# Designs tried in a protein design run: designed miniproteins, single chains, continued (4). Part 45

Each design is a single chain, and the fold is of that chain. pLDDT is the mean over its residues in the fold that is shown.

## One batch from the design tools (miniprotein)

Design m13536
Fold by ESMFold2-Fast:
Structure m13536 (fold): chain A 85 residues (1-85)
Amino acid sequence: DVQQVINQLQSLKTQAEKLGDSLTARVIQRAIDLLKNNASIFELEVQLGMLGIARGVSKLIGDNQSAALLDQAIDLIQNYIRQRR
């Protein structure tokens, strides 16, 4: 159910906003927009790459809370892609 994935991503975005991490919130919002617009698997995989880069940056600067939110967003999108195939 795409709506359940969107709702979970919206929750993660809200948590990122509470942390003051506008970058993490923005890359999660892009994933939400892609899902709402029925984007191709290719577009979702490109966004997974962007989420992975943001996660790497968060870990490098010691922002483990944002890194954990990005890990959860990545898992949600990967599971959704596997279901669509």
Scores: mean pLDDT 88

Design m13537
Fold by ESMFold2-Fast:
Structure m13537 (fold): chain A 74 residues (1-74)
Amino acid sequence: ADPQELQDEVELALVEILVGIANRYADDGKFDAARGAVELARKHVEKSGLSPETREEALRLIDDAEARVDAAIA
């Protein structure tokens, strides 16, 4: 087992959970909470020891979620 692969899987799963929370908050009209979840996910990725490929995937998920929240606010 590669510790980096396990770390990448766990961190990506946490990002996916936070993105899901952000989407649910946005659907409920809780836009400040939705933005908070996106910000928390982004800060988590910035501080995590992710591989470059997994970091790119995580940031893509976060960027997509942020765009969705922004569209819901408009």
Scores: mean pLDDT 83

Design m13538
Fold by ESMFold2-Fast:
Structure m13538 (fold): chain A 87 residues (1-87)
Amino acid sequence: GASATVEANGQTVEVADGSFAELEVKKGDKVTATLTRAAPGGYGSVALFNEEGELVARSTPAAPGQTATAIAERDGKLRAVVGGGLL
């Protein structure tokens, strides 16, 4: 399955397909999720959601190296998820 790394404020966490990572953020923090592994022969994507479950950033489905970046609008949590590309 696909996997990604998520970075904020010098912190790094890995998230795998079928899982999610949550990050504590403060207003103005830059959060970057980078796809590190795609499904064999396919594409992957990463997405960042706020505490309300609203999409704030998404990468275009592609090979590893694609990113989704968000700036936190307030203190709280962001959730990162990884999806494998469906052909």
Scores: mean pLDDT 74

Design m13539
Fold by ESMFold2-Fast:
Structure m13539 (fold): chain A 64 residues (1-64)
Amino acid sequence: MDPVIGTLKFENGEKALEGAKRAEEEGKRRGLKAVVHADEENKEVTIAAASEEDLEILKKAALE
């Protein structure tokens, strides 16, 4: 099955990197299978998760 993908927009590239780190750490803490990609130039974080529930958990972590 294809992963569920979501993209988050941040104020700047540094905040996008911080958000990506938070999402990756939360995923590891919960044992979730996900790929997190930070785009500093576009100030975006893209998350590919196994489910919509996992994606929402990781999106919330990224925005903390």
Scores: mean pLDDT 82

Design m13540
Fold by ESMFold2-Fast:
Structure m13540 (fold): chain A 63 residues (1-63)
Amino acid sequence: MQDQLLQAARDIAQLRLNGASPQEVQQRIQDVARQLGVPASDVQAAADRQLAALQGITVPPPA
């Protein structure tokens, strides 16, 4: 996974932990996806993975 995607995923995970609205989170995911040229689903998956890691939850690898 690229370092830029990892950093953006961490930022999105922190936004969710800080009580950002679902709309704000979704907009941020779309903005990052466009900026990095990756699918929004990849950004979402990376953010979910980072959120789980911050909460100490084991995340299964992508299929």
Scores: mean pLDDT 76

Design m13541
Fold by ESMFold2-Fast:
Structure m13541 (fold): chain A 61 residues (1-61)
Amino acid sequence: MEPTPVVQGAIQLLQQFRDAGASREALRRIADWILAEMRAAGAPEEVIAEVERQARALLEE
């Protein structure tokens, strides 16, 4: 999977859970799991950092 689709997919998944009424704690846990899976899959650190940045911004709402 290309870096851009990976970032978009991860953030879209988090947005879907938020829109479904997931708590901030649940979204944080999901974000942590996504980041861990991306690292395990060997995703570039810059892609992981971008997902982390966008997830943090989403969780601050």
Scores: mean pLDDT 77

Design m13542
Fold by ESMFold2-Fast:
Structure m13542 (fold): chain A 94 residues (1-94)
Amino acid sequence: SIDEIRAAFEKELRALLEEALANPEMPLEEFIDRVLAILRKKGVPEEVIEEIRRRMLAIAEANRDRPAEERFLLLAKEAVHLFLEWLDEQRRKA
């Protein structure tokens, strides 16, 4: 179940990342909002979504001098990391 949830998230995130890389004019805020929508569909609660939003916005700001493609890749990597941390927390509670 957890492996299936992870695979489904990675598939949706990969599709979004491919779309962003094909359209690098996509605002980072739009990319972040769409990542958070995927996480929300996977059952991540709103208080965790708001924490993830803050962390992703901080990374976007810290990397605003980087090319758009690198910023999308960094945000996608952080989204995976934060989702896996949340999944690990859920697994520990089970």
Scores: mean pLDDT 83

Design m13543
Fold by ESMFold2-Fast:
Structure m13543 (fold): chain A 89 residues (1-89)
Amino acid sequence: SAAEQAAKQALADAAKAEIDRLVKEVIERNELSPQARKTIQTIKENSLAEIDDILANSPTVAAAQAALARVIDLTDGMLRLVVGVERTL
C-alpha cells in the first residue's frame, strides 16, 4: 500500500541519517589517515546502497525495520574496526 511504502521510506531515510551521523562522529573524534578516510567513505557508500536495496526488496515494514537496524549495527562495527586498526599503526 502507499502507507506501507511511505513507512518504509521514512525508515530508510532515518537509517541513512544515522549512517551519516556515525560517519561524521568517527571523522570528528579521530585523526585518520587518507587511506582510513577512503575506507570510511566506501563503507558509507556501501551502507547507503544496502539501505536502497532493503527499501526496494523488503516485503513488509517489519522486515525493512529489522534489516535496516542490522545495516546500522554492521556499519558501526566496521567503522570501529577501521579506527581500531589505525590506532595500532
Scores: mean pLDDT 88

Design m13544
Fold by ESMFold2-Fast:
Formats: structure tokens, sequence, C-alpha cells
Structure m13544 (fold): chain A 58 residues (1-58)
């Protein structure tokens, strides 16, 4: 929950930096970094939640 709230807030404030972070995580995932894979999954989940929230709120 706390991590999810943090990523949601950063997604709103620093979208460009978030894209850079995702790119770096993608590169690490490609190298077999399991921790980076978890972080990438969390960011993608937060993006889904953010979009769902926007649709629900109208």
Amino acid sequence: SSIEQKYLDEYEKIKADLEKIKAELRAKVEQGDLEARFEMTRLEQMEIVYKAKQEELG
C-alpha cells in the first residue's frame, strides 16, 4: 500500500523520470535481474491502477 501510494504520486509528478526508470528496469530485466523484474511489475500494476481509477472517477 505505501509503495503503491508512492509510485502513484510519482507517476503524477514526474512522468518523464518514471519512463526513464522503466527503461532502466527493462534493461536490468533483460539481463536477468529478478529484483528489477519485481519493480517493473509493480510499476506496471500502478499504471493499471491509475488508469482504472481515472475511468472509475469519470
Scores: mean pLDDT 73

Design m13545
Fold by ESMFold2-Fast:
Structure m13545 (fold): chain A 93 residues (1-93)
Amino acid sequence: MMSKEDFLREETTALVLAILAVASLTADPESREVLRETADEIQRAVAEEKDFEKAIEALREAAERLRELGDEESAEAAELARKLIEKTKKEIE
């Protein structure tokens, strides 16, 4: 009984959180903390604020921080998550 827009938001959020969680399994402690903080920011931005642009910017900043830590694999996961949010935003807007 949810709308198509609500379904896409919930599904995209779940997939993004799963991508970040999988990346955290092989990440060093510093990268893992960045991924956790980013997951929390996405959950708040998309679920509570319905602000996709805030979530996109959080993922861009996370990717940059992860690259500075030398974790290119986790940075690529953050970029994949960002692309999924951008695609969902276009489908809804």
Scores: mean pLDDT 82

Design m13546
Fold by ESMFold2-Fast:
Structure m13546 (fold): chain A 80 residues (1-80)
Amino acid sequence: TPDDRLEAEVMLGLVQMGLAVLKRVAERSKTMSPAEQAADQRENQAFYQRLSKLLDEAVKLDPSLTAEANELDNEIRQVV
């Protein structure tokens, strides 16, 4: 429905904001020690799991957004 699509689009917007945060964290990690990078990677993996759940919920609300959700998932995987 139109309401389900709007809610799904809001969820994708939240994932896009999360991706922006991950990109900033990745830039900061360039100066980290190996131990710090390992800790940062674990935290980023946990955050990715949360974003992945939002993508799943968006697709459940509007399956027509599957391609867009897959593009966001692929972009997140490149950063994590």
Scores: mean pLDDT 81

Design m13547
Fold by ESMFold2-Fast:
Structure m13547 (fold): chain A 68 residues (1-68)
Amino acid sequence: GMMDAAKGIEAAEKAKELGEKGEKEEAQRYLDESQRHAVRAVLDGDVEAAREVGRKAREAGKAAGLTT
């Protein structure tokens, strides 16, 4: 649902912050959390919201130096 998309985006933004600080393990954990929220959004029928979460997660991964 919409709340899952919001939580997914929040997790992706936290991953970017942690990755920029060199905390790659914690950044990966938040990227995984973001992906779980995206899956829940798809299950609720919010496919476009899930795509936005995926986009934010990819941006965060690149900024953190992680391959997504």
Scores: mean pLDDT 77

Design m13548
Fold by ESMFold2-Fast:
Parts: C-alpha cells; sequence; structure tokens
Structure m13548 (fold): chain A 100 residues (1-100)
C-alpha cells in the first residue's frame, strides 16, 4: 500500500511538479504536531487535494497548476511557477520519510 501510494504521487508529480510541495503543505496543515503520519492519514491529505487530482485526471493542467498554487499560498509557502526535478525527488523523499 505504501509503495502503491508513493508511485501514484510520483505519477502526479511527473505531470505537475507543484503537486509535491502541495502535498507537503497539506500534511503540515493537517498534522503539524505529527512527525509521522499513517497511510490512512496520507489518504485524507489526498482527499483535500482531490480538486487538483480531478483536474490532472481530466488533463486540465492549467486548472491543476492554479489550484496547486492556491494551496501553497494558503499554507504561507512562496508561490512557485517552476519546481526542478531535484526538488520533486527531495519532496517525494520527505513525504516517504513522513509516512510511518
Amino acid sequence: SKEEILETLRKYAEILPLFVPAVLAVIDKRFPDKEKISIEELKQVLLDLRPIIEALENKDYVTAEFLAQVVLKEAGYPTKKKVSDEEVEAGLKRIEERIE
């Protein structure tokens, strides 16, 4: 289950690199006092990101990017228009390390 969910995150990150910092921002907002989260808690994070996921699945990449930037802004993160492959890999590793 952990490997399957991480692969799903990688798939969305390949389409929209901003998806990774958006996931991290929602984890920090929902679970600020938790060092580790469960797979079920990560699924709750993905439910909060459902509008972005639906846009990606509908190939509406403009809406997906806009919604990801809104999530980052609401979390107090800098609005990023570009995320490098290295930042995506570092972010995915941070998500993996945050899971129990």
Scores: mean pLDDT 83

Design m13549
Fold by ESMFold2-Fast:
Structure m13549 (fold): chain A 93 residues (1-93)
Amino acid sequence: SLEEEEARRKAEVTRFRLDLADEQISMLEKLKEKGKITPEEAQQLVERLTKRAIDRLAEIKDLEGLESLKKNTTNPQLKAEIDKRIAELKAEE
């Protein structure tokens, strides 16, 4: 079904999309520096991007995959959220 196809595609690209969060956050910081957005707006957008990344992480049940994501992620806050997700999965064991 379309729902199954969408779910599969979402799971397939989840890891890829998490890597893009670093670039989006960097772009927001540059926009703030240029005065195109306020510091408050930048914080809200970063929090929104982080929340979306966390929501996607909740769909990953593979510890090895999460460790790989952490290794390839440059944003410290996102790395911390990946660590939290890894700890949650380990606590469920």
Scores: mean pLDDT 70

Design m13550
Fold by ESMFold2-Fast:
Structure m13550 (fold): chain A 81 residues (1-81)
Amino acid sequence: SKFTEEELERLREIIRNHFFVEKPKYDAAAVREFHRLLNLGPLQKLLDVMDEVGEELNAPASLQRAARITITNLYNTLNGK
């Protein structure tokens, strides 16, 4: 993985706080960091981290599926795929 361990921890934190919470608060710094992290890794590694966090939190399958779709669409948009 080309992510540092600090970047992976930050990615997990952003996913926990923004994808799997009832009412996430707007955080411009977290949004900027998330977009940076989406540009760093292969899509599969991003999806693996999302799946790990979703399973850790026992998130509903529908919410996990929505998060996968959102991350995939954002990644493809930002990386021209």
Scores: mean pLDDT 74

Design m13551
Fold by ESMFold2-Fast:
Structure m13551 (fold): chain A 88 residues (1-88)
Amino acid sequence: HHMEELKREAKKVQDEAIKTMNEAKQRLKDAFAQREAERPLSEEERRRYNGALEGIDKLIEQIKKSTSPEKAKKLRDEALGIADRALA
């Protein structure tokens, strides 16, 4: 029972982290689409945005393969940093 409770709590933290990371991905996609509508994106801009989206996806997959809520929080913060840097 105690092991099941710990696993359930870890899953809640994991799901919330993934939700936040997917929201960050959506912000990147929206910003990318808006810029593309205004002018052709440079190769560097396209690589930056695509790299950020791929980076966040990789971190989400790492969370899915882990049972550590601390790792989920750390990877969430890393993903938010990737999004913020790509939007700057």
Scores: mean pLDDT 83

Design m13552
Fold by ESMFold2-Fast:
Structure m13552 (fold): chain A 88 residues (1-88)
Amino acid sequence: EKVDRFYEAFKKLGWHLSKEEVEEILKKLDPDGDGYITDVDRLAEALGLTKEEAERFFKMADLDGDGKVNFDELLKYLETLAEGREPE
């Protein structure tokens, strides 16, 4: 379910990731299972982004500005962005 939602959001945003790759990304971003992402370098490695791209992504997704991105809020943000960017 989370993997499917991330997969569809990334696909709509132009990121060509498989569901298997998305699952590995989620596991790398949240190895503790606490629902928070705090490491920009890990985000860059997991998503295949440059450090600069990962920093921009993290900043946009960090709605609270506390240096932490919640997985549920990240999903909601990505789904909203995908819907607003490419109306069919």
Scores: mean pLDDT 68

Design m13553
Fold by ESMFold2-Fast:
Formats: C-alpha cells, sequence, structure tokens
Structure m13553 (fold): chain A 79 residues (1-79)
C-alpha cells in the first residue's frame, strides 16, 4: 500500500513540523508529490518505510523523553 505509506509520511511530517520548520516541510512537499506521480521502486519503498519508522520513533521518543524529564525533575526536587 504505497498510497498508505505516502499518506502516513505526509501526515507525520505535517504533525511533527513546528511553525518554524514549515518552510522546510513546504520545500519537501514537491519531492513527495514526485513519489506519488512516479511509482516508488522497491528500494524507495524500503527507504520510505525506514523514514516512517524513524519519524514514528521520534514522535514516540519525544513523548517518552518528556515524561522521563518530568519524572527526573520530580526526583531532583524530592532529593
Amino acid sequence: SDAALLEEVRALLEELVSAEDRPALEAALPAIDELIANPPTPAQRRALRLALATLRGRREGRGELGRELVEAEAARRAA
């Protein structure tokens, strides 16, 4: 499901990009549109899946890191 992969990458990029990074996202959108216009090769699909896993990991890592930082601060204040 190449369309599902591309849609998920696009959605994650839009979700993860802050207002400050929006120009970088806008610059990347034509490259994504090219991938939609030209069917991805198996190598490109592997690269897209790896990119998706990396983006998901960054999103999850930010959430877990934020929680760990809050817990670490609470522990420091209690000590």
Scores: mean pLDDT 62

Design m13554
Fold by ESMFold2-Fast:
Structure m13554 (fold): chain A 86 residues (1-86)
Amino acid sequence: MQVTVAWTVSRSGDQYSVSVAFVEDGKLKDMVNIYAPGHTTTIDTGSVTLDEDKAKELKEKLKELQEKNRPQEAIDLLKKVKQEVS
């Protein structure tokens, strides 16, 4: 089955945050949020459709970046994955 990975990038001063939603059959199945302090302004959005195995691998990598508090690396990873599928 196919999974839609959709993300929102926001900014507060010089800091970025990213919210990533994993959607299957129109239902939200999981979210990965990396550094979302207070009031932020949305600056970018993106989405990509992946197979289940690739979506799972991406989610595991994003969870690791969440634990390390690395929002910029997560944004770069999402952009890379989208480019590789396009």
Scores: mean pLDDT 80

Design m13555
Fold by ESMFold2-Fast:
Structure m13555 (fold): chain A 85 residues (1-85)
Amino acid sequence: MEADKEAVRANLPASEAKFAENAEKSDLPKELIDWLRDRLREALEELLAQESLEEMEAKARELLAELAAELEKRGLLELAELFRE
């Protein structure tokens, strides 16, 4: 688990660069893209702080619910519904 976490952490800069490239091709507002990027980064850090796969799954469910609620507050109801799946 720890070795896998280190590998994910090491690849984070490359993943962020790809996200930025894809975001530039979208018609989403820049403010929304920046917010999603920051939130996903924070969520990833919380997931990497967990010690087991079971804990990571529980945390991921919690974070997805929080993200859905925040998207709903921002008026992005369709996106919020996707995260509630």
Scores: mean pLDDT 66

Design m13556
Fold by ESMFold2-Fast:
Structure m13556 (fold): chain A 73 residues (1-73)
Amino acid sequence: GSHDGYYDRDQALAVIRTILESYGLKPTDAQLERVLEKLEALDRDGDGRFSERELAYLATLSKEELEALLREA
């Protein structure tokens, strides 16, 4: 579907999962939720939506940084 460059929680989870799986990582649903919570805490967006830029920033992290993020989740 067409979006205004923002994702709801379910869409953001799907994008994050796809990014992590493309790096060979196998996140659990609980780890994905924790990653989203950390992203929310980092940006503190009150709108309950995630921008493409925020998700793209996550994609700029190295595999090692993403793996560490999952281990802390």
Scores: mean pLDDT 70

Design m13557
Fold by ESMFold2-Fast:
Structure m13557 (fold): chain A 80 residues (1-80)
Amino acid sequence: MSIDEVVDELLEEARRIIEEIRRAMEAGDKDALAKAVSRGQNLLHDLDVAMNAAIAAKNWELFDRLSEMKREIEEAIKEA
């Protein structure tokens, strides 16, 4: 599996988690919200690992994409 495929999977998972947080908030489902936030926190760790790999590879375009996604997840968790 190429690193690009792994990164695309991380970005797709991030979008799903943000949507799950948003839906849980709109529904007032505190259990669903807690689960979505927990998944988001776990994904933040994976994104940090991927961002460090991008820095080591001097792939600044990839770093910027991952950094922006991390920001969006952190904001979604903060609003939850």
Scores: mean pLDDT 82

Design m13558
Fold by ESMFold2-Fast:
Structure m13558 (fold): chain A 66 residues (1-66)
Amino acid sequence: MASFATAVSEDTSAEGRARARRVAAVVREAYEKTKDLPPAEQAAIIGLWSNRAVAGELTAEDVAAE
């Protein structure tokens, strides 16, 4: 289901909370990096980076470094 990754990020366990914070930080940084792009391209990039963050493969610092 499309909401599965989001539901995992809402887990109240320490691991779930850490994942939720990582995803939120990545989305915020991705938005800042892509705010000058067309909305469709911005959404695609944010989606890709947030999915990678959920998997533990990407942090906000990685996004900031570009």
Scores: mean pLDDT 69

Design m13559
Fold by ESMFold2-Fast:
Structure m13559 (fold): chain A 109 residues (1-109)
Amino acid sequence: SMEEVLAQLREEIDRIFSRAEQELDRAKAEGMTDEEIFDLLTRALSEIAQALRKHIDQLTPEELRAIVDEVRKRLLQLADRYGLTPEQKERLLAAVDGIERELLRRAEA
């Protein structure tokens, strides 16, 4: 069912974020730079984008916007927790916006 696909996608995104949080905790404990932490978050975002692309044909534009908003909120929470700069947060949000624009064009086609 469409609801089952949406639930599975949210579970996959949750798993990606859980792995990213573990890697971020390790990176911060090991004294990695904010730029290296930013790279870990952009990698997680790339994995989320890949998951969204895989399921794009099964998502309405409204459902896609809702999931992207959930991702945006969680990325900002992680960015705050791990001490990213305002500039790094802006770059991260710009990447999310780019992915949303790409995926909305595909969902509306």
Scores: mean pLDDT 86

Design m13560
Fold by ESMFold2-Fast:
Structure m13560 (fold): chain A 62 residues (1-62)
Amino acid sequence: MIEKMKQEAEKAFAEALREAGGDLNTAAVRASSKVLPKAKTDEERLAIEETIAAFYQAARAA
């Protein structure tokens, strides 16, 4: 389910960002590695990638 994949991507990025001490690139890589294998469709994969990218941009702007 797309909404569930977006929520998991958000949680993974937030967790990875804390673990990486604010390193956005490391957080994005770790979050992607954790959540992308759970995607069963191309649409779910894109939802994960877009969610991580959106949170990356939001964190970068802060």
Scores: mean pLDDT 82

Design m13561
Fold by ESMFold2-Fast:
Structure m13561 (fold): chain A 73 residues (1-73)
Amino acid sequence: MVEPDKEEVVKQIEKDLEELKKMGADEKYIKAAEEALELAKKGEFKKAYVPFAKLAYETFNDESLKASAEAVE
């Protein structure tokens, strides 16, 4: 298996963010995803997604975040 690279992680987060915006997700949730995207662009995908995933599991528990978390594994 190939480790997720910056390009792959960024694309997964972008796709998830686009879906969240299309669904009308809360601004707080969208903001967290945008911040994660910026960190992922710097190659810190692991650090970028960890706080976002925790927020999701604690507050939102959303299925779209589950899919995104699996993608950035």
Scores: mean pLDDT 62

Design m13562
Fold by ESMFold2-Fast:
Structure m13562 (fold): chain A 67 residues (1-67)
Amino acid sequence: MSLVDELAAEVAARHPELDPEAIRRAGALLASLAASNPSLLSWSREEQTRFLLSLARLLQAADEFEA
C-alpha cells in the first residue's frame, strides 16, 4: 500500500466517527497534493496524519453544511 493508504487506515482506526468516504476522498486529495508537491512527503508522519484528518473533517463538514 502507498503511504497515503496507510495514513487513511490509521485515521479510520483512530476516528471511527468519521465517514469512511470522507477519509477516502481526503486520502485521494493528499495523494494528488503530494504528487504536485513532493515536499509534503518530507513532513513527519504526525504532520501527515493531522493534515489527512483535517481534510477528512473539512470534507465531512462540507457535506454537513450542504445537507
Scores: mean pLDDT 77

Design m13563
Fold by ESMFold2-Fast:
Structure m13563 (fold): chain A 81 residues (1-81)
Amino acid sequence: MLSKEEILELLREIEEVIYDYINGKISFEEMKKRIEELVSKLPEELKKIVKEMVDKIEASKDPKEIRRYVLEAAFKIVQLI
């Protein structure tokens, strides 16, 4: 199983990918692909939280709402590890 520190590092990488999307460095499709590759390493419960976050980003795409979804997902993950 991944350690708490390994999970937090994957979460930071996921957050960086999302910020690259918000800053116009990558497309939404590229962001989704990179996140799917990173979450493949996570436990099932954490994958579910990240997938829900990505679905919310796809529905809204507002940078302010995206930042809120990232914080909500991070909070939920920290409660489980």
Scores: mean pLDDT 82

Design m13564
Fold by ESMFold2-Fast:
Structure m13564 (fold): chain A 66 residues (1-66)
Amino acid sequence: MSYAELARLTGLSVATVRRYVAALERVLREGSPAALAVARHDLRTHHGLTDEQIELLLARARARLA
Protein backbone atom coordinates (compact mmCIF):
# COMPACT_ATOMS: atom_id res chain seq x y z
CA MET A 1 0.00 0.00 0.00
CA SER A 2 1.40 3.41 -1.00
CA TYR A 3 1.58 6.49 1.25
CA ALA A 4 -0.98 8.21 -1.04
CA GLU A 5 -3.40 5.28 -0.52
CA LEU A 6 -2.82 5.41 3.26
CA ALA A 7 -3.50 9.17 3.27
CA ARG A 8 -6.78 8.59 1.40
CA LEU A 9 -7.87 5.70 3.70
CA THR A 10 -6.94 7.44 6.99
CA GLY A 11 -7.91 11.02 6.03
CA LEU A 12 -4.42 12.21 7.05
CA SER A 13 -1.94 14.15 4.88
CA VAL A 14 0.84 12.23 3.10
CA ALA A 15 3.43 14.06 5.28
CA THR A 16 1.61 13.02 8.49
CA VAL A 17 1.35 9.39 7.29
CA ARG A 18 5.10 9.34 6.48
CA ARG A 19 5.94 10.73 9.95
CA TYR A 20 3.76 8.22 11.83
CA VAL A 21 4.95 5.25 9.71
CA ALA A 22 8.61 6.23 10.32
CA ALA A 23 7.98 6.45 14.10
CA LEU A 24 6.23 3.04 14.10
CA GLU A 25 9.09 1.49 12.07
CA ARG A 26 11.53 2.56 14.83
CA VAL A 27 9.27 1.04 17.53
CA LEU A 28 8.93 -2.22 15.56
CA ARG A 29 12.73 -2.43 15.00
CA GLU A 30 13.24 -2.22 18.80
CA GLY A 31 11.13 -5.40 19.05
CA SER A 32 9.47 -4.55 22.38
CA PRO A 33 5.74 -5.41 22.73
CA ALA A 34 5.59 -2.88 25.61
CA ALA A 35 7.02 -0.10 23.40
CA LEU A 36 4.45 -0.93 20.69
CA ALA A 37 1.61 -0.81 23.27
CA VAL A 38 2.84 2.62 24.47
CA ALA A 39 3.02 3.89 20.85
CA ARG A 40 -0.56 2.66 20.14
CA HIS A 41 -1.81 4.38 23.30
CA ASP A 42 -0.02 7.65 22.41
CA LEU A 43 -1.49 7.69 18.87
CA ARG A 44 -5.02 7.09 20.24
CA THR A 45 -4.86 9.39 23.29
CA HIS A 46 -2.61 12.30 22.21
CA HIS A 47 -3.04 12.28 18.41
CA GLY A 48 -6.74 11.26 18.26
CA LEU A 49 -6.25 8.37 15.81
CA THR A 50 -8.77 5.52 15.59
CA ASP A 51 -7.72 1.87 16.02
CA GLU A 52 -8.45 1.37 12.28
CA GLN A 53 -6.08 4.22 11.32
CA ILE A 54 -3.37 2.87 13.66
CA GLU A 55 -3.65 -0.65 12.17
CA LEU A 56 -3.32 0.73 8.61
CA LEU A 57 -0.18 2.69 9.61
CA LEU A 58 1.27 -0.38 11.38
CA ALA A 59 0.62 -2.59 8.33
CA ARG A 60 2.67 -0.15 6.19
CA ALA A 61 5.46 0.03 8.81
CA ARG A 62 5.65 -3.80 8.94
CA ALA A 63 5.72 -3.96 5.11
CA ARG A 64 8.66 -1.48 5.08
CA LEU A 65 10.61 -3.83 7.43
CA ALA A 66 9.86 -7.02 5.42
Scores: mean pLDDT 82

Design m13565
Fold by ESMFold2-Fast:
Structure m13565 (fold): chain A 104 residues (1-104)
Amino acid sequence: MDGLEQREKVVDRLLALAAETEALAAASSPEVGALLRQAAAYIREAANYIAQGDVDQARKAVEQAVEYLRRAAALGDPAAGGAFLDRLTTELEEAVSTLKKVVS
């Protein structure tokens, strides 16, 4: 798979994760929703950096998204927040790790 094709797939995956995070925000309390919207914004920022080939900035954006997800989980429903956070964090880390292998 060429680097551009792999990069496009990672961008699409991140944008899908951002949309899912925004959907959860709409179903959450105002406080939890605000944190989830901020996390989604950082996920979209990571997608933009990946599209530009800037893996280091994408990683920093993912780290910011994860911090906002952790804060949202601490304030929200533990059952919903914990499972979602673990899955989303894993998917974000895997996306960035995969891209790091193809960006030279």
Scores: mean pLDDT 74

Design m13566
Fold by ESMFold2-Fast:
Structure m13566 (fold): chain A 70 residues (1-70)
Amino acid sequence: MEEVKEEAEKVVAKVRETLGEEAAKRLREIVEQSIKMAEDAVKAGIVTEEQAAELVRTSVELAEWELLRA
């Protein structure tokens, strides 16, 4: 999970430079929500840490693509 958090912060920084502050803030909110849900799911025994990390990566990638197409 720590690595995926660092990866997500880098994507947010990239979006900030490419699309501006507002897009970066929106992506960051999605990232924080995805990480929290993933961590909660791991604690509940629903998914593994690796599965949770993949879910976060997918959510961040989809959000970035949505912002780039807007």
Scores: mean pLDDT 80

Design m13567
Fold by ESMFold2-Fast:
Structure m13567 (fold): chain A 85 residues (1-85)
Amino acid sequence: SGSRIKKIEEYVKKAMKSIQKGDYDSAEDYIEEARRLLPDPAVQERVDKYIDEARKSKDLDTRRRYLSMAIGEIQLSIIRLKREE
């Protein structure tokens, strides 16, 4: 539904703002909330793995890259979902 898509977009926007502020813990939580709303279990699993790798990373550049990859997967899922509706 459009409401679900908008909620996912809201969480992605909040995650991106948190990354810009260096608040990676909040970014990871927002990405996790967006992940739970995704319709494709395979995409959910890939996003979950990227969040897990980000949380394990002690290098901030690596942590940021994994969070960017997670956001990218969610954004592609949003595009796909909009095409299906």
Scores: mean pLDDT 88

Design m13568
Fold by ESMFold2-Fast:
Structure m13568 (fold): chain A 87 residues (1-87)
Amino acid sequence: EEELQKRVEELLAEVRALLKEKYDSGEITDEQREFLKEKARRTPIPELALFLYVEAGDEEALRELVKRMPSLEDAIEFLETLIERLK
């Protein structure tokens, strides 16, 4: 259990680092962030909507997704999938 919690914290740090790299490089602009948010509002799939909000830099959406996972193992799988998507 403690090992799973540590793994979640490690993966959250990696997601934050990847997002920071995208913002620092100018890869994500204000216009692109609004586009992602609009796309998220229009998607019928809640998980995809939350992914788009995370890509737009919404840390609250990232925290909410992790909290909504039924287990720490599911949170780890989700975060690993998100990291792969952000690469």
Scores: mean pLDDT 73

Design m13569
Fold by ESMFold2-Fast:
Structure m13569 (fold): chain A 63 residues (1-63)
Amino acid sequence: GKSEEAARRAIAEAEAAARAATGERKDSFLQGVKVGREALARGDYGGAYAYAGAGLKSATGEL
């Protein structure tokens, strides 16, 4: 559904950000990808989206 597509897109954006980043920023993105993928595998699309997004926000300092 649309929520699954949103979750997959958020994970893909976090993966792209991880490839471009270094140090603590890269670690934040990779953590978001890891937890987001685990949530997606369980069918938790809202959690997957939120966890991938939390990695991005942590990296920008906007939490």
Scores: mean pLDDT 74

Design m13570
Fold by ESMFold2-Fast:
Structure m13570 (fold): chain A 74 residues (1-74)
Amino acid sequence: MFELTEYGFLTPREKVIEALKQARDAGLIDEETAKKLEEIVSKMPGVHPVALRDMLLELGVSEEQAAAVAKLAR
């Protein structure tokens, strides 16, 4: 069941790491970006979907691609 919220809830780090791998395989982010974020996220208990988008934007990923990656983490 889908729950709609402005900021979302904290997504477990393992689910975020899975989303990053799926995004790399889908060509939404490159391999280096995926590895860099996986290392950063592995040090955290979890990440808000909005925060994940923000981190991707900081690494130079487009807003459209960052939104798609955040959606994979749900």
Scores: mean pLDDT 73

Design m13571
Fold by ESMFold2-Fast:
Structure m13571 (fold): chain A 81 residues (1-81)
Amino acid sequence: SAKEEALKELDERMEEIKKEVEEMIKQGVPLSDVLEKFFEKAQEVLDELKKKYPEYAEEIREHAGKRIEELIKEVLEKVNE
């Protein structure tokens, strides 16, 4: 279904953001800059997917919120070793 396609695309793009954020942490980028870039990229993905799948904007927002929370937790755990 279009909803399943939208959520799959969201998950794939969030996984790409995770890899970029992990590389920034590895390179010693300050946490504040890492988080700023993470939120910037996440918002861009959310806006693009809501434009592509407007009928599922709310489901995309809710699913993205959960993925963002998970990624922030993982980033903070990596910074704290």
Scores: mean pLDDT 82

